# Designed miniproteins, single chains, part 83

Each design is a single chain, and the fold is of that chain. pLDDT is the mean over its residues in the fold that is shown.

## One batch from the design tools (miniprotein)

Design m2872
Fold by ESMFold2-Fast:
Structure m2872 (fold): chain A 78 residues (1-78)
Amino acid sequence: EKEEKARELIYEAIESGEDATDLKKRLQELGISDDEAIDLLDELIKKNRKGKAIELGTYKSFISMEVAIDKLIKEREE
């Protein structure tokens, strides 16, 4: 259920041109972690539904980068 809502949310974000930061926040509010969001985006890219693989890849890259940056900040400053 939550995963299906997350998928709909991702496609709504693509169609509306939503910022990756806003999408990440909405997914977190739904209870989807950044790692789960990355996995979900990867699954959608592999299935290539609606021909939105480029947009999905952009969101995945952004969230992955934000996760990496956040980890580096926490490792350095907590």
Scores: mean pLDDT 74

Design m2873
Fold by ESMFold2-Fast:
Structure m2873 (fold): chain A 90 residues (1-90)
Amino acid sequence: GDKEIEKVKEEAKEILELIDEFIETAKKNNIPKEEIAKRLEDFLEYVRERAKEILERAEKILSPEEVEKIKKIWDELIKKIEEIIEKVKA
């Protein structure tokens, strides 16, 4: 329901904030951009696996419309992380 959707939105927001803090800290410590990108790519794989698990569980208990909303939140988060990784590599 709405509570599950709100939890997913909150988690996505927290993930993006954590990524921003990680990148800022890594740059301040002169970590090579290749290492930053690699760590973010490893984290992105974790996010993809988590999204898949959550969607598989959601399909059993939520309406198709609610599942689609959750899927869109995860797809948008994944896309934003991919864009951040490309920007770091540049």
Scores: mean pLDDT 85

Design m2874
Fold by ESMFold2-Fast:
Order: C-alpha cells, then sequence, then structure tokens
Structure m2874 (fold): chain A 74 residues (1-74)
C-alpha cells in the first residue's frame, strides 16, 4: 500500500529497528523490556517509540505486550 510505504519511510532508525524486532517475534506479543534488551536501548526510549508507532497504526498494545497491528500485517 502506497500510504503504508510512506509511513514506514518516515520512521526514525530506532523505530524501524523496533518494528523489525516485532516482525521477528510475529508469533507472540513482546514487552518493552524485551525489546530494550535486544536493541540495547532503555525501556523508556523503547516505550516512547512504541507510543509513536501506535499512533501511526503500525503497533498495538495488549496489556504490557506489543505486537504488529493486524491492518499492517494483513
Amino acid sequence: DDELEKIVSSLSEKEKKILQELLRNADRPVTASELAEKLNLSQSTVSKHLRNLEKKGLVKREGNRYSLDKEFIH
């Protein structure tokens, strides 16, 4: 989708790395702490970027866990 491609192209390098880790873990939701450990970032940094990704419709939150939005992967 043209709009989705434009959104992804507008993401920061850290947001793209977070999105890549979510894609690698598409079989289960992950916590911000797990993403922070894998990416060598602080949990607060990861949480800020996840919030931005949620606003863009790329990521959804379920409790303390995050996954790719169904519209993004569908």
Scores: mean pLDDT 75

Design m2875
Fold by ESMFold2-Fast:
Structure m2875 (fold): chain A 87 residues (1-87)
Amino acid sequence: EEALEKVRKIAEEIRALSDHPAVQAAAGSLIKAAEYEAKGDRVKAANYDTAAHILVVAASLDPRVTPEQAERIRKLALEASKIIEEA
């Protein structure tokens, strides 16, 4: 539960940085990755973690997301992935 709660907090911080659909979806994918990790489903956890980072990259290519927002979101997503991987 500790890893899942930490990832949920990071995901909410990501969601607060941009209302962009890809950013919102990336946050949701990180939560799903943490949920599957908590259930012992490492394959689904890795797949959702990968999906989150693809969505972060997609958002960074959209001019509606500033470079500063994109960099902060990228760093938060990496921190969430580290928590999931170390769980």
Scores: mean pLDDT 87

Design m2876
Fold by ESMFold2-Fast:
Structure m2876 (fold): chain A 73 residues (1-73)
Amino acid sequence: DPPLTVEFVLRTKPGQAEETARAAEQAAKDAGATDVRVEIVSETEVRVTATFPSPDAALAAFRAMADHPATVR
């Protein structure tokens, strides 16, 4: 399957944007993503863009991000 480029917008707890950004970058890399870009958009919002080798890899990264204590649904 061809690589999949995905963009996520994550909501963070106030004051946790940097921690959420670090966790998101690490989760994407752990899932095998390339071209990982993480941007702090506001004090409560982080944008993540990455190219994953498969949809399953993207889902694994999303689960890791969602389970992190700095992230809110």
Scores: mean pLDDT 78

Design m2877
Fold by ESMFold2-Fast:
Structure m2877 (fold): chain A 88 residues (1-88)
Amino acid sequence: MDEEIAKKYFEEMLELLRKTGKELGLSEEEIEEIVKKSKEVYEEALKTLSPIEAALLGVQTGLELLAKKAGVSVAEVVKKILEVKEKE
């Protein structure tokens, strides 16, 4: 699998996580902590998983942390991400 495709997907999802976190009322500090952890998981996973699997794991970590910080379900975070993407 092309690492560039996985990296592009991951970076686009991190941007959506930032936008969604702001709409859910999280501080910029809280959002950047979530992004940092997602990136850490992605970088560690790249050592053992395929690039796309690593990107998916990193994104999943970000979704779970964002849901926990916002006090909502992961499904609600995903719904909000889709709403944010539609505004493009």
Scores: mean pLDDT 84

Design m2878
Fold by ESMFold2-Fast:
Structure m2878 (fold): chain A 97 residues (1-97)
Amino acid sequence: KEEELLKKINEAIGEIVRIADEASKDLTPEERIELTNKVIAHILRIIGAILDKDYDTAIEEARALVETVLSYTKDPELAERIREAGERLIKAIEELK
């Protein structure tokens, strides 16, 4: 059902936000602002693309979101968690097609 896929998308985005918050603990105040702004921008673009039924753009922005969070962490555990959350997000968007 579309409702269950949207729930999975919301859960995956929420998990990515939590991982980004954990990654931010080791950053300078300036880097935290940069990460926050980039994460917000990608999430807004994912949501906009889904509303437009432009699922290819939503997937591209989901990949960009994952790469952005990965670029701000050196923790291999956080890196694995973000990749897994990103895979769940992308899969749910693919299933909306």
Scores: mean pLDDT 88

Design m2879
Fold by ESMFold2-Fast:
Structure m2879 (fold): chain A 63 residues (1-63)
Amino acid sequence: GPRVTVTGLKGTSTTAGRVHFLGKGDVVEDAELLAEQGDLLIFRGPDGTLYVAGKSAVEVVPL
């Protein structure tokens, strides 16, 4: 998928199993957008971590 920088705009940073939910102020640089499912975006960070966020809760800037 396309390479992006993802910035969390709302909420608290949380981890559930192998998935991280972005909180306000979290920044993931050089992430790969894997999927868009309804109001959810799924990313892979450069370290292989999976991130999930609501479209309204993040800023996505193309790299």
Scores: mean pLDDT 81

Design m2880
Fold by ESMFold2-Fast:
Structure m2880 (fold): chain A 72 residues (1-72)
Amino acid sequence: MTIEEKAARLLAELKELRARAGDDPLIQASLDGGEELVKAALESEDPIMALILLTMAGGTVTLVEHMLRRRE
């Protein structure tokens, strides 16, 4: 999977989670952070750095999904 494909998938997941988060400011701030990590990865000239940033963004997706489950 290319960096662009991985980034597109993560952005789609973050967008879906944002729609489900409603107006919760803490969850929205977490999603904003994830989106910034994906953008930084796409702007990176270092493919290893880009992969690390996308992995961190994946961590924020997992965190938000966990927060939404606890919210019930």
Scores: mean pLDDT 82

Design m2881
Fold by ESMFold2-Fast:
Structure m2881 (fold): chain A 81 residues (1-81)
Amino acid sequence: SLRETAIEMLRKGRERLKSMSDEEAQKALGIGAEQLRALAELSGDPRIREAAEVLQKAYEAKASREEAIKAVEEALRLLEA
């Protein structure tokens, strides 16, 4: 399902963020938000849309790597609920 795809993407993203710089993490958040938004449009799933908004807000706030990881963990919590 598209929700399972979103969850897998976020889990892989969380692991990759651990080795990124703050700049790389910010770019990854932006890309992740765009990908989740596309999945939300295809699925009509409001939880995927909420997850995309969490990543987008962190991106706009210029989140550090640690803050980016927390944003991804919050997005995962929304999708796994």
Scores: mean pLDDT 88

Design m2882
Fold by ESMFold2-Fast:
Structure m2882 (fold): chain A 85 residues (1-85)
Amino acid sequence: DWELLKKGVGLALQGVKAYQQGDYDKAAELFLQAAEEFSKVPGGEEAAEALRKAAEAVKAGDDKAFQEELGKADRALRALAEKLR
């Protein structure tokens, strides 16, 4: 369901915004919500796992791990979006 994909992307973008504003607890919550939505989409499992790990990294204060996992999620979502074009 592509509506779940759009909802997940919106939540992930809100999470990035919260992270940029220094609201790390809110960012982690939003990334976990995005992961839940992507886990409902066929092919969304890799993005969901990466976003869960990104949320863990944010809570741990591990900026390097956060950036690496966010990059993995972005790559997985771009690949999924290409299949839906």
Scores: mean pLDDT 83

Design m2883
Fold by ESMFold2-Fast:
Structure m2883 (fold): chain A 69 residues (1-69)
Amino acid sequence: MLKGLERIKAELDNLSPAERAAIEEYLASRGLIPLSEIAARHGISKETLLRHLFNLGVAQLAEAVLKVF
């Protein structure tokens, strides 16, 4: 029923360990550390990290829309 959660899980399952660690660090920092610095610390591009965050956010929005509308 919650398609957004399934999409979030699929996105997380497709992440490399470095990509997952970068996302977790960004969320733990609550946006206090710039994306570019976190991406550089984990050896990934800012664009790659931003795309994964965007996909997770889109999946969450899709779930909310399916639940309410």
Scores: mean pLDDT 67

Design m2884
Fold by ESMFold2-Fast:
Structure m2884 (fold): chain A 76 residues (1-76)
Amino acid sequence: MEPLEELVREGYEEGRRAALELPEAEARARLAELRAEVARLRELEARENRPSGAVVAFEAYVRGFEAGYREALAEL
């Protein structure tokens, strides 16, 4: 199993849990914070012109989180 697949799965489970267990405002704030962090890290990567495996890994996790969050909301 690729490490990225594991991170997507971890993100998915956490995103699903956030949607189901947290107040809507708090869940939305957490998703927005994760998205902002990805954008910040990508901007730094672009400025340094230096690909980072850590950015790729974090992006995979956040992608999973968004998918889990969206799917759980669709089930509510």
Scores: mean pLDDT 78

Design m2885
Fold by ESMFold2-Fast:
Structure m2885 (fold): chain A 100 residues (1-100)
Amino acid sequence: ELEKIYEKMKELLEELLKNHEDKKKSAELALEITELLVEFVNLVNDKEFQDYVREKSDEIGELLETIIFNPDEEVREKALEELKEKLEELLEKGKKVLKE
């Protein structure tokens, strides 16, 4: 289940990059991504993992804002790659917790 949420978040991030000129669509996609992140945290159901994600939330938010609003395509693409790497780290950490 965690991997399915992770894959869906990645798909929505790619859609976000493609729809950056449509600010309404970008806002809807960003909201869906944040809702999936909440679902991800709830599925792991671990306080330390929740605290870790909370500590990373500002960085994730800044990257999402960059993908949506930055006028430079190269900067948006770099922010997308960085956010994907952070989500992959969250997936690996969450999977480790669930195997305990």
Scores: mean pLDDT 81

Design m2886
Fold by ESMFold2-Fast:
Structure m2886 (fold): chain A 81 residues (1-81)
Amino acid sequence: SATDKALGHLAAFAAHAVAELRAGKISAEQALAAFRTMVDEAVARHGVPEALARALEAVFAEGVRNGLSPEELRARLEALI
């Protein structure tokens, strides 16, 4: 479904954003803002439930704070889907 594709894209983007953060290419603030924008679009256009969207944001923010690897963060987000 469009929802499943959007959720897969969010998990993949989260891993990419954390990889760029670890490489010093973006700030934590930039990573969080970019992920929020994509989550909000997935809610607005792809039928992702608001409660799931906020849970994905919370897990992403915790992963950024705790320095999770791209692979571990992706796995945690995919576990919510």
Scores: mean pLDDT 86

Design m2887
Fold by ESMFold2-Fast:
Structure m2887 (fold): chain A 92 residues (1-92)
Amino acid sequence: MEYSIQLEGVGLNAITSRITGKDVAAVLEQAARDLEQFARSGVAVRVTIETSGSRQDTEAIADQVVRIGEAAGLRLASRSIEGTKAVLEFRP
């Protein structure tokens, strides 16, 4: 399965990151580092997740990204899933 995670910061210290790969653990580890950076910067972040798998696979990775964001100190403001694409909006 292929994974794509795009992180877009909004605010004073906005940053953007794009992570792609086939190793879910490596992709999530990089997403955790990037989300920690957004949390430290005090910015809102939009995370767009896309997989080459099923809706269930996309929901599973989205749930993991939510847990990672919350562990970093971010709050989930919205969640949307359409097929193999999930959009998560976090706030500090």
Scores: mean pLDDT 84

Design m2888
Fold by ESMFold2-Fast:
Structure m2888 (fold): chain A 67 residues (1-67)
Amino acid sequence: SKMEEIKKLAEELERLEREGVLAAIRGDEATLQRVQARIDEILAEIAKLLGLESKEEARKYVLELLS
């Protein structure tokens, strides 16, 4: 279902955000760029699936969903 797909994307987003923090601490610029690109893709996909206007709205939705 659409909601199950969104939940899976939200969980991947949460994992990527944790990976990004660790990469930043290590100074791993290549990993930071890869993680940020994937986060942008996920937010765009969630926004498209939900008919949201922006990646920021998708991020707010994810925060509410995971709460």
Scores: mean pLDDT 84

Design m2889
Fold by ESMFold2-Fast:
Structure m2889 (fold): chain A 85 residues (1-85)
Amino acid sequence: MTIDDLPEEIQEWIRKQEEEFLKKYLAKAEEIYASGDEKKKEEFKKEVREELLKFYEKLLEELEKVGADEEIIEQVRERIEKLKE
């Protein structure tokens, strides 16, 4: 599934989430990369994983709200379960 397969409302929401995510985490990634600190890299990976989990949980709510296809909803649920592991 690509972003173009989603309802326009969800596509617009994803674009906004992606922009905010990139804005927040690109600066952090550059700082972590420059530090060379493996512990900071590990903590950053955990933070990104937690943010991705929140993103997919909110995406699931928005997809259910707009009546998206069950196949799409199930794919998002599978992503959430993998992130919880």
Scores: mean pLDDT 73

Design m2890
Fold by ESMFold2-Fast:
Structure m2890 (fold): chain A 83 residues (1-83)
Amino acid sequence: SMKQKAVAQIVGLTLRAIGALLDGDYKEAAEAAIEALELAIKNNLPSDAAIRVAEELLPLADPELKKRLEELIKEARELKEKL
C-alpha cells in the first residue's frame, strides 16, 4: 500500500539522518531528517525516531536548516498529540 511505502521511506530517511549525524555530516543529516519529517506529516504517520534525530540536530544545523527543523518538529509533535 502507499502507506506501507511511506513508512519504509520514513524509516530509510531516518536511518540516513542518524548515519550522517554519526559521521559528522550535519548538513546531510538535517536534510534527511527534514525529508523524513515532511513525509511523516504528509502521510499522518507519527515518527518518534525522526523527531528525536531532528531535535539532536537543532544545535548542530546551520540557521536555515535549523529554522526548517524547528517548524517540522513542532508540526510533527502536534500531529502525534492528535493521534
Scores: mean pLDDT 86

Design m2891
Fold by ESMFold2-Fast:
Structure m2891 (fold): chain A 94 residues (1-94)
Amino acid sequence: MVEKLEKTIEKMKEAIESGDVEEIKTVAIAAGVDMRILAEEAERKGDKELAETARRAAELFVEAAHSKDEKELLEKMKEGVETLERLKELAEKR
């Protein structure tokens, strides 16, 4: 899990740095799906904090994918990355 989160964070940072809106949105959609799956797994294991954090990340990535302009997209993606970094810290404490 931690290694997968690290790769996702790196891929997202690279997409943001590229400035390619289509690539950023594609990465946001993929990350959103992965975070929903992680939230469901965490909830089944009774890990409410991990589940809630993963759901928050998924929501941010959905908002990013539906953003109306590049500024909103970048702001939502940066907040999503910060949420993934918190999620990684929670996963490492297991």
Scores: mean pLDDT 82

Design m2892
Fold by ESMFold2-Fast:
Structure m2892 (fold): chain A 94 residues (1-94)
Amino acid sequence: MPLSPLDRVRLSDEMKALLEEVGETREELTVNELLGLLLTYLYKQGLLDPEDPNKVDLSKSPLGKMLGVSEVDLNKLEEILNRLIEAGQIEVIE
């Protein structure tokens, strides 16, 4: 099901722990808020390539383990969201 930026998601315990690194303590976020927090997390962890900020190496990252992937493309944010849902790291609510 395609997600709207205003759709709400519930975070797993692992996802909550990851987002606490960027100061987020809520259990439920909008999709747009979640995406912004994930980008902030990647920036703070130094995982963004300065020459190509749309490509992220996650091979040794907790986020990579949660997603089951070694690399993500930030131009394909919908694929990241779908993988988080499939991994049980987020659940769509209302």
Scores: mean pLDDT 75

Design m2893
Fold by ESMFold2-Fast:
Order: structure tokens, then C-alpha cells, then sequence
Structure m2893 (fold): chain A 59 residues (1-59)
């Protein structure tokens, strides 16, 4: 199975700059809220895509 970071890199279509803003651990990434993504400085489209991918991974 793929790691959470690998799934996000493949499916969330983040820029390298935005991807570098994400925490290193899978558990921290899965715990990210919309407010956390706002604090990281992601744009609205990147936040929306990333939240969808995180939600699917948490099912």
C-alpha cells in the first residue's frame, strides 16, 4: 500500500512548494483541519483537493 504522502503527491495535484508545507508523518497529515491548511498558506483550490483526499483516506 502507498503512504499518505505518496497518495497526496499523486492525487491532490499540489505544487512542490505547497507539498513541502505538509508535515512529514502520515498521522499528522491525516489530522490536518481546514484551519491548519489556512495556517500553512495553501490556496483555496489546493485546500479543497487536499481535504477531499484526506477525507477519503480516513474512511
Amino acid sequence: SMSVRDVIKKYAHLSEEDFAKLPESDEEILALTRADLDALGLNDESKARLLVVIHELKK
Scores: mean pLDDT 80

Design m2894
Fold by ESMFold2-Fast:
Structure m2894 (fold): chain A 67 residues (1-67)
Amino acid sequence: MVEVTVDGEGPQVRALKERVARARSDEETIRALDEYAREWGPIASQNALAGIDRSGEYLTLDGRVLV
């Protein structure tokens, strides 16, 4: 697995984290991540996922958010 540094809360990552935090279903979460990946690139998405994973709530989401 790639070791990533938690980003500094850039506006795109902040928006992603907010969408994920407010998602009511796995489908909404996956959609938000997928849209972010398409818009800003896979690397940025991986960094955001690592940050979200450390938030705690994401650790309970199927554990398979990490591709």
Scores: mean pLDDT 52

Design m2895
Fold by ESMFold2-Fast:
Structure m2895 (fold): chain A 78 residues (1-78)
Amino acid sequence: SDEEKMLRLLEEAGRQPTPEALFAALDRFHEEMLAKAEEMGNSELKKQIDEEYARTRAEVERLLASLEKQGRLAEVLG
């Protein structure tokens, strides 16, 4: 599910001090996954990684915006 994918992405990024640092960590992980797909010569996998990351990143943005409005960012950030 997209929720499970979001949770795995957050676990991979680790606990970050700010939303900006969290997104920087997520973007770096995405770039590393794209580099691996490029090394394999798999353009279809690269497209799938990009599409999945775009969806999952939007879900993370929505989650952080919701938590910020509630004063609960400390539940996710370090």
Scores: mean pLDDT 80

Design m2896
Fold by ESMFold2-Fast:
Structure m2896 (fold): chain A 62 residues (1-62)
Amino acid sequence: MKELEEIKKKYQEAKQELDEAGAAFVRASRDPADYPGARRTLQEAASKYEKLKKEYEELVKK
């Protein structure tokens, strides 16, 4: 089950990126110059996480 393990790892990495982007977004709320970039990064991380989550769930459920 190499494919399952690889997708699980990518999913966990995407979750970590989402958590980091969320923390950066909160910090950037204090700087108007950083806010748009942090918001965009958060949205991209959330999108990637959701896609990988669905792919992972589909692999564990047949």
Scores: mean pLDDT 78

Design m2897
Fold by ESMFold2-Fast:
Structure m2897 (fold): chain A 77 residues (1-77)
Amino acid sequence: MEEKAKELIEKAREALEKGDLKTAFRYVMGAALLGHYDEALEIFRELKEKAKQLGNEDLYKSIETAIKEIERRKAAA
């Protein structure tokens, strides 16, 4: 499971650098669901800044919701 989460984090960072924010979002969410909350939160914060810069309000709100859900899961763990 840890190896799969690491692969998802690497793919998320690659997608983020390529400007594919939606693909990056999916990979980060996958890693978060595998328990890699701290790494996922770091990438989501970076994604949130990029979404804001591009004026993508819908994606920004989706990322904020995801961050809150991950923080909730981390607090419950």
Scores: mean pLDDT 81

Design m2898
Fold by ESMFold2-Fast:
Structure m2898 (fold): chain A 59 residues (1-59)
Amino acid sequence: MTASQYVGLAIDALRQGDVAGASAGAAAGLEKAGGPRTWGETREGASQAIRDALAAGAG
């Protein structure tokens, strides 16, 4: 996983006020590198959620 992926998840959760969710998502993403259960799709979802939040002016 890259730093930008962590940033993406963190921004998404921060926009929604859920920092713990961002942390959990990033940890699950790391597990993909060595585990069967993956949050690889959450990277795309997080990126899209951030774009949606910014476009909607969610702050």
Scores: mean pLDDT 53

Design m2899
Fold by ESMFold2-Fast:
Structure m2899 (fold): chain A 75 residues (1-75)
Amino acid sequence: SPEEEIKKIVNKALEEMKKAKTLEDFQKIYRKALNEIDKVAEKYNIPKEKRLSIYNEFDEKFQKIFDELRKKMEE
C-alpha cells in the first residue's frame, strides 16, 4: 500500500537523520526522502493535496532531530 511504502521511507530517513553530523547531511537525507515519497505518490496517483499532508507529517516527525542539529552549530 502507499501508506506502508511511505512509512518505510520516512522511518529510514528518520534513522539516517539521527546519525547526521551536519545540517548539509540532514538536507541530503531529506531531499532523498522527498524524492522517494514523490515516486510512491506518482506510482499510486496520490493527489497534490495528499502529498502536501505527507510532507507536513514528515516535517513534524523530524523537527526535534533538526532542532538538535541546529543547536550544534556555532552560536
Scores: mean pLDDT 82

Design m2900
Fold by ESMFold2-Fast:
Structure m2900 (fold): chain A 62 residues (1-62)
Amino acid sequence: LREEVKELLRQVAEAAGQSLDDETIDTSIRVAKDALRRSSPRPLSDEELLERIRKALEAQLQ
């Protein structure tokens, strides 16, 4: 799941004409997870957070 999210982030960045290294990708995932936790009225597991990020990135690539 995490590796799928990393690959999707690379694809979204490439579609925007940008290149991301692994450190930037890891930071982006951490920031997105923190934002989702802060915005959610209930606690979300790491798997739920990654799944939501994956779904959002897949929607951007459609």
Scores: mean pLDDT 75

Design m2901
Fold by ESMFold2-Fast:
Structure m2901 (fold): chain A 75 residues (1-75)
Amino acid sequence: AEELEAAGRASLGASAAEAVARLAAVPGAEVSVTPGPDGTTLIIASRQDGDQVTYVGLLAEDGVVVSVHVSTRPA
């Protein structure tokens, strides 16, 4: 859980490509990339740790990560 959150937060200000590579390097992480409006890109990574799932959402604008959101939910 902490590894995925740390990778997400470390991606703030990085390129979207670097953020995707960093999240994908976390063992057990699943990463999706969705294009949004006005040059935005939404990157979502998830990982299940026991009975919990950690989600990391990154918003990129013009290819640069501008915001990070982390949430944990029951699996």
Scores: mean pLDDT 81

Design m2902
Fold by ESMFold2-Fast:
Structure m2902 (fold): chain A 69 residues (1-69)
Amino acid sequence: MVRRERREFVIEVPNEQAEDAIQEARTLLESVREYARSRGDQEARGRLEVERYPGKTRVTVRIDLTTRL
């Protein structure tokens, strides 16, 4: 049977730090994908969502993990 888990990370930063936060989120997502690939029994699928507001930027990293048992 297949086990599914969802993990979400939400980061809110001032707009001046938005690009750094987005880059960090992308790095995190790639690290998780690489780790899952190295396990052989896990698949990681991720999505990055960026919401910009007048005073802040919200970055959401959603990771769906699938493990085969």
Scores: mean pLDDT 75

Design m2903
Fold by ESMFold2-Fast:
Structure m2903 (fold): chain A 71 residues (1-71)
Amino acid sequence: SMNEEKLKKSLEQALKSLEEGDVVTALAALHEALKLATGEIKKLIEKAYESLKQGDVESAKKYVKEALELL
């Protein structure tokens, strides 16, 4: 669906931004993903967002990858 495609693109942008060290862009992408996500995927994105707010980039990457695997 269009919603799933937008969610996937937001998560891919978040992962790329995290790999590039761009925390501000990653937070914005995760925030957009949270608006689109439901259920287990939303819970993983919430965990990624909270990890990133605490400076835990590696946990944020892990949760974003797990969310992408469920799509």
Scores: mean pLDDT 89

Design m2904
Fold by ESMFold2-Fast:
Structure m2904 (fold): chain A 73 residues (1-73)
Amino acid sequence: SFSDEQLERVADSILYGNPDKQELIKVLERQAKENPQLKSIYQDTIDKLKKATTDDEIRKILTDLIRQINQLS
């Protein structure tokens, strides 16, 4: 399992690679399609991202997503 610091670093890497929130949402929609067993988690994350207005909020949402996926592995 990843530590909170490791999860935040992964979230930062995703956000840095996809600074446009709309492009980030497209990436997650593709992941939901490719991983139907995790579709509900990705959809919940997409819904939260649509409401997020700051990079800090986006980072926290991504960290939660990564934590949830890590717990299922």
Scores: mean pLDDT 77

Design m2905
Fold by ESMFold2-Fast:
Structure m2905 (fold): chain A 70 residues (1-70)
Amino acid sequence: MEEERKLEEERRKLAREIVDKLYEGIIKAAEKEGYTDLAEEMRKALKEKNWNKLNELISEYFILSFKEKE
């Protein structure tokens, strides 16, 4: 059935757009907080679609962000 294929394709496209916007938002937040080196590394990982590396960098950013204000 064509409807099922259309929904699956549309869902994949929307999920990719949402994920890209979420990652871009995190990268911009890191830049604003002064973690410019981390933000640059995150951008490289995002462009390379290296999700494992990107997630590691995001985790590092959160740890550093929390500790800076303790």
Scores: mean pLDDT 75

Design m2906
Fold by ESMFold2-Fast:
Structure m2906 (fold): chain A 90 residues (1-90)
Amino acid sequence: MEDLERLERELEERFPHLVGASEVSAEDALEVAERMLELAPSLSPEARRAVLERVIGVAELIIKAAEAGKVPEELGERARELKERAEELL
């Protein structure tokens, strides 16, 4: 799926930038991760697991950034909801 390949590349590129995340980088990463989560149910079991694990990883970094005061609480809550939804699909 073309969309998934694009989102995977975007997430890989943005994932390292979440260390010390700014509001903008956190928003970009959340948007990509949320799109990946939307596509997860249509993937093979192997691809779905890999995507869900990445989504959870991105969410955890954003949650930590929000707890550290580096990004708004709204992004932290959004990341917690994303993580919970991804864990339900594992």
Scores: mean pLDDT 71

Design m2907
Fold by ESMFold2-Fast:
Structure m2907 (fold): chain A 116 residues (1-116)
Amino acid sequence: MKKYSNEEVKEFIKKLFPKLSDEDIEKMVNSADKDKDGTITEEEFNNLKDLLYDAAFSALDYDGSGVISNERAIKFLMENFGLSEEEAKALVDEADKDKSGTLTLDEFKEMLDKIT
């Protein structure tokens, strides 16, 4: 079974929420580490990712429209995951299934699951 170190999960959270304090990130990681062995199971990490994706989407959807623009999603991937503009655009174009120029929460989560 694949396991993630607490440090890997902390780095992932920091990328999604660069303004979160190290103390808050540590509390989230410790909460996910149910067996207290310094590792997080794939199931625990997937549950944490779902919550983090909801929070990240809400922060990007500041106008409450229920969607984010492709341009905003591309910028988010470049700034938080270190992707090139070409890589970010390819992921966003793939996630934008209806070619609306926007991503729904479900499309955003599916996109992030491909790179995490």
Scores: mean pLDDT 76

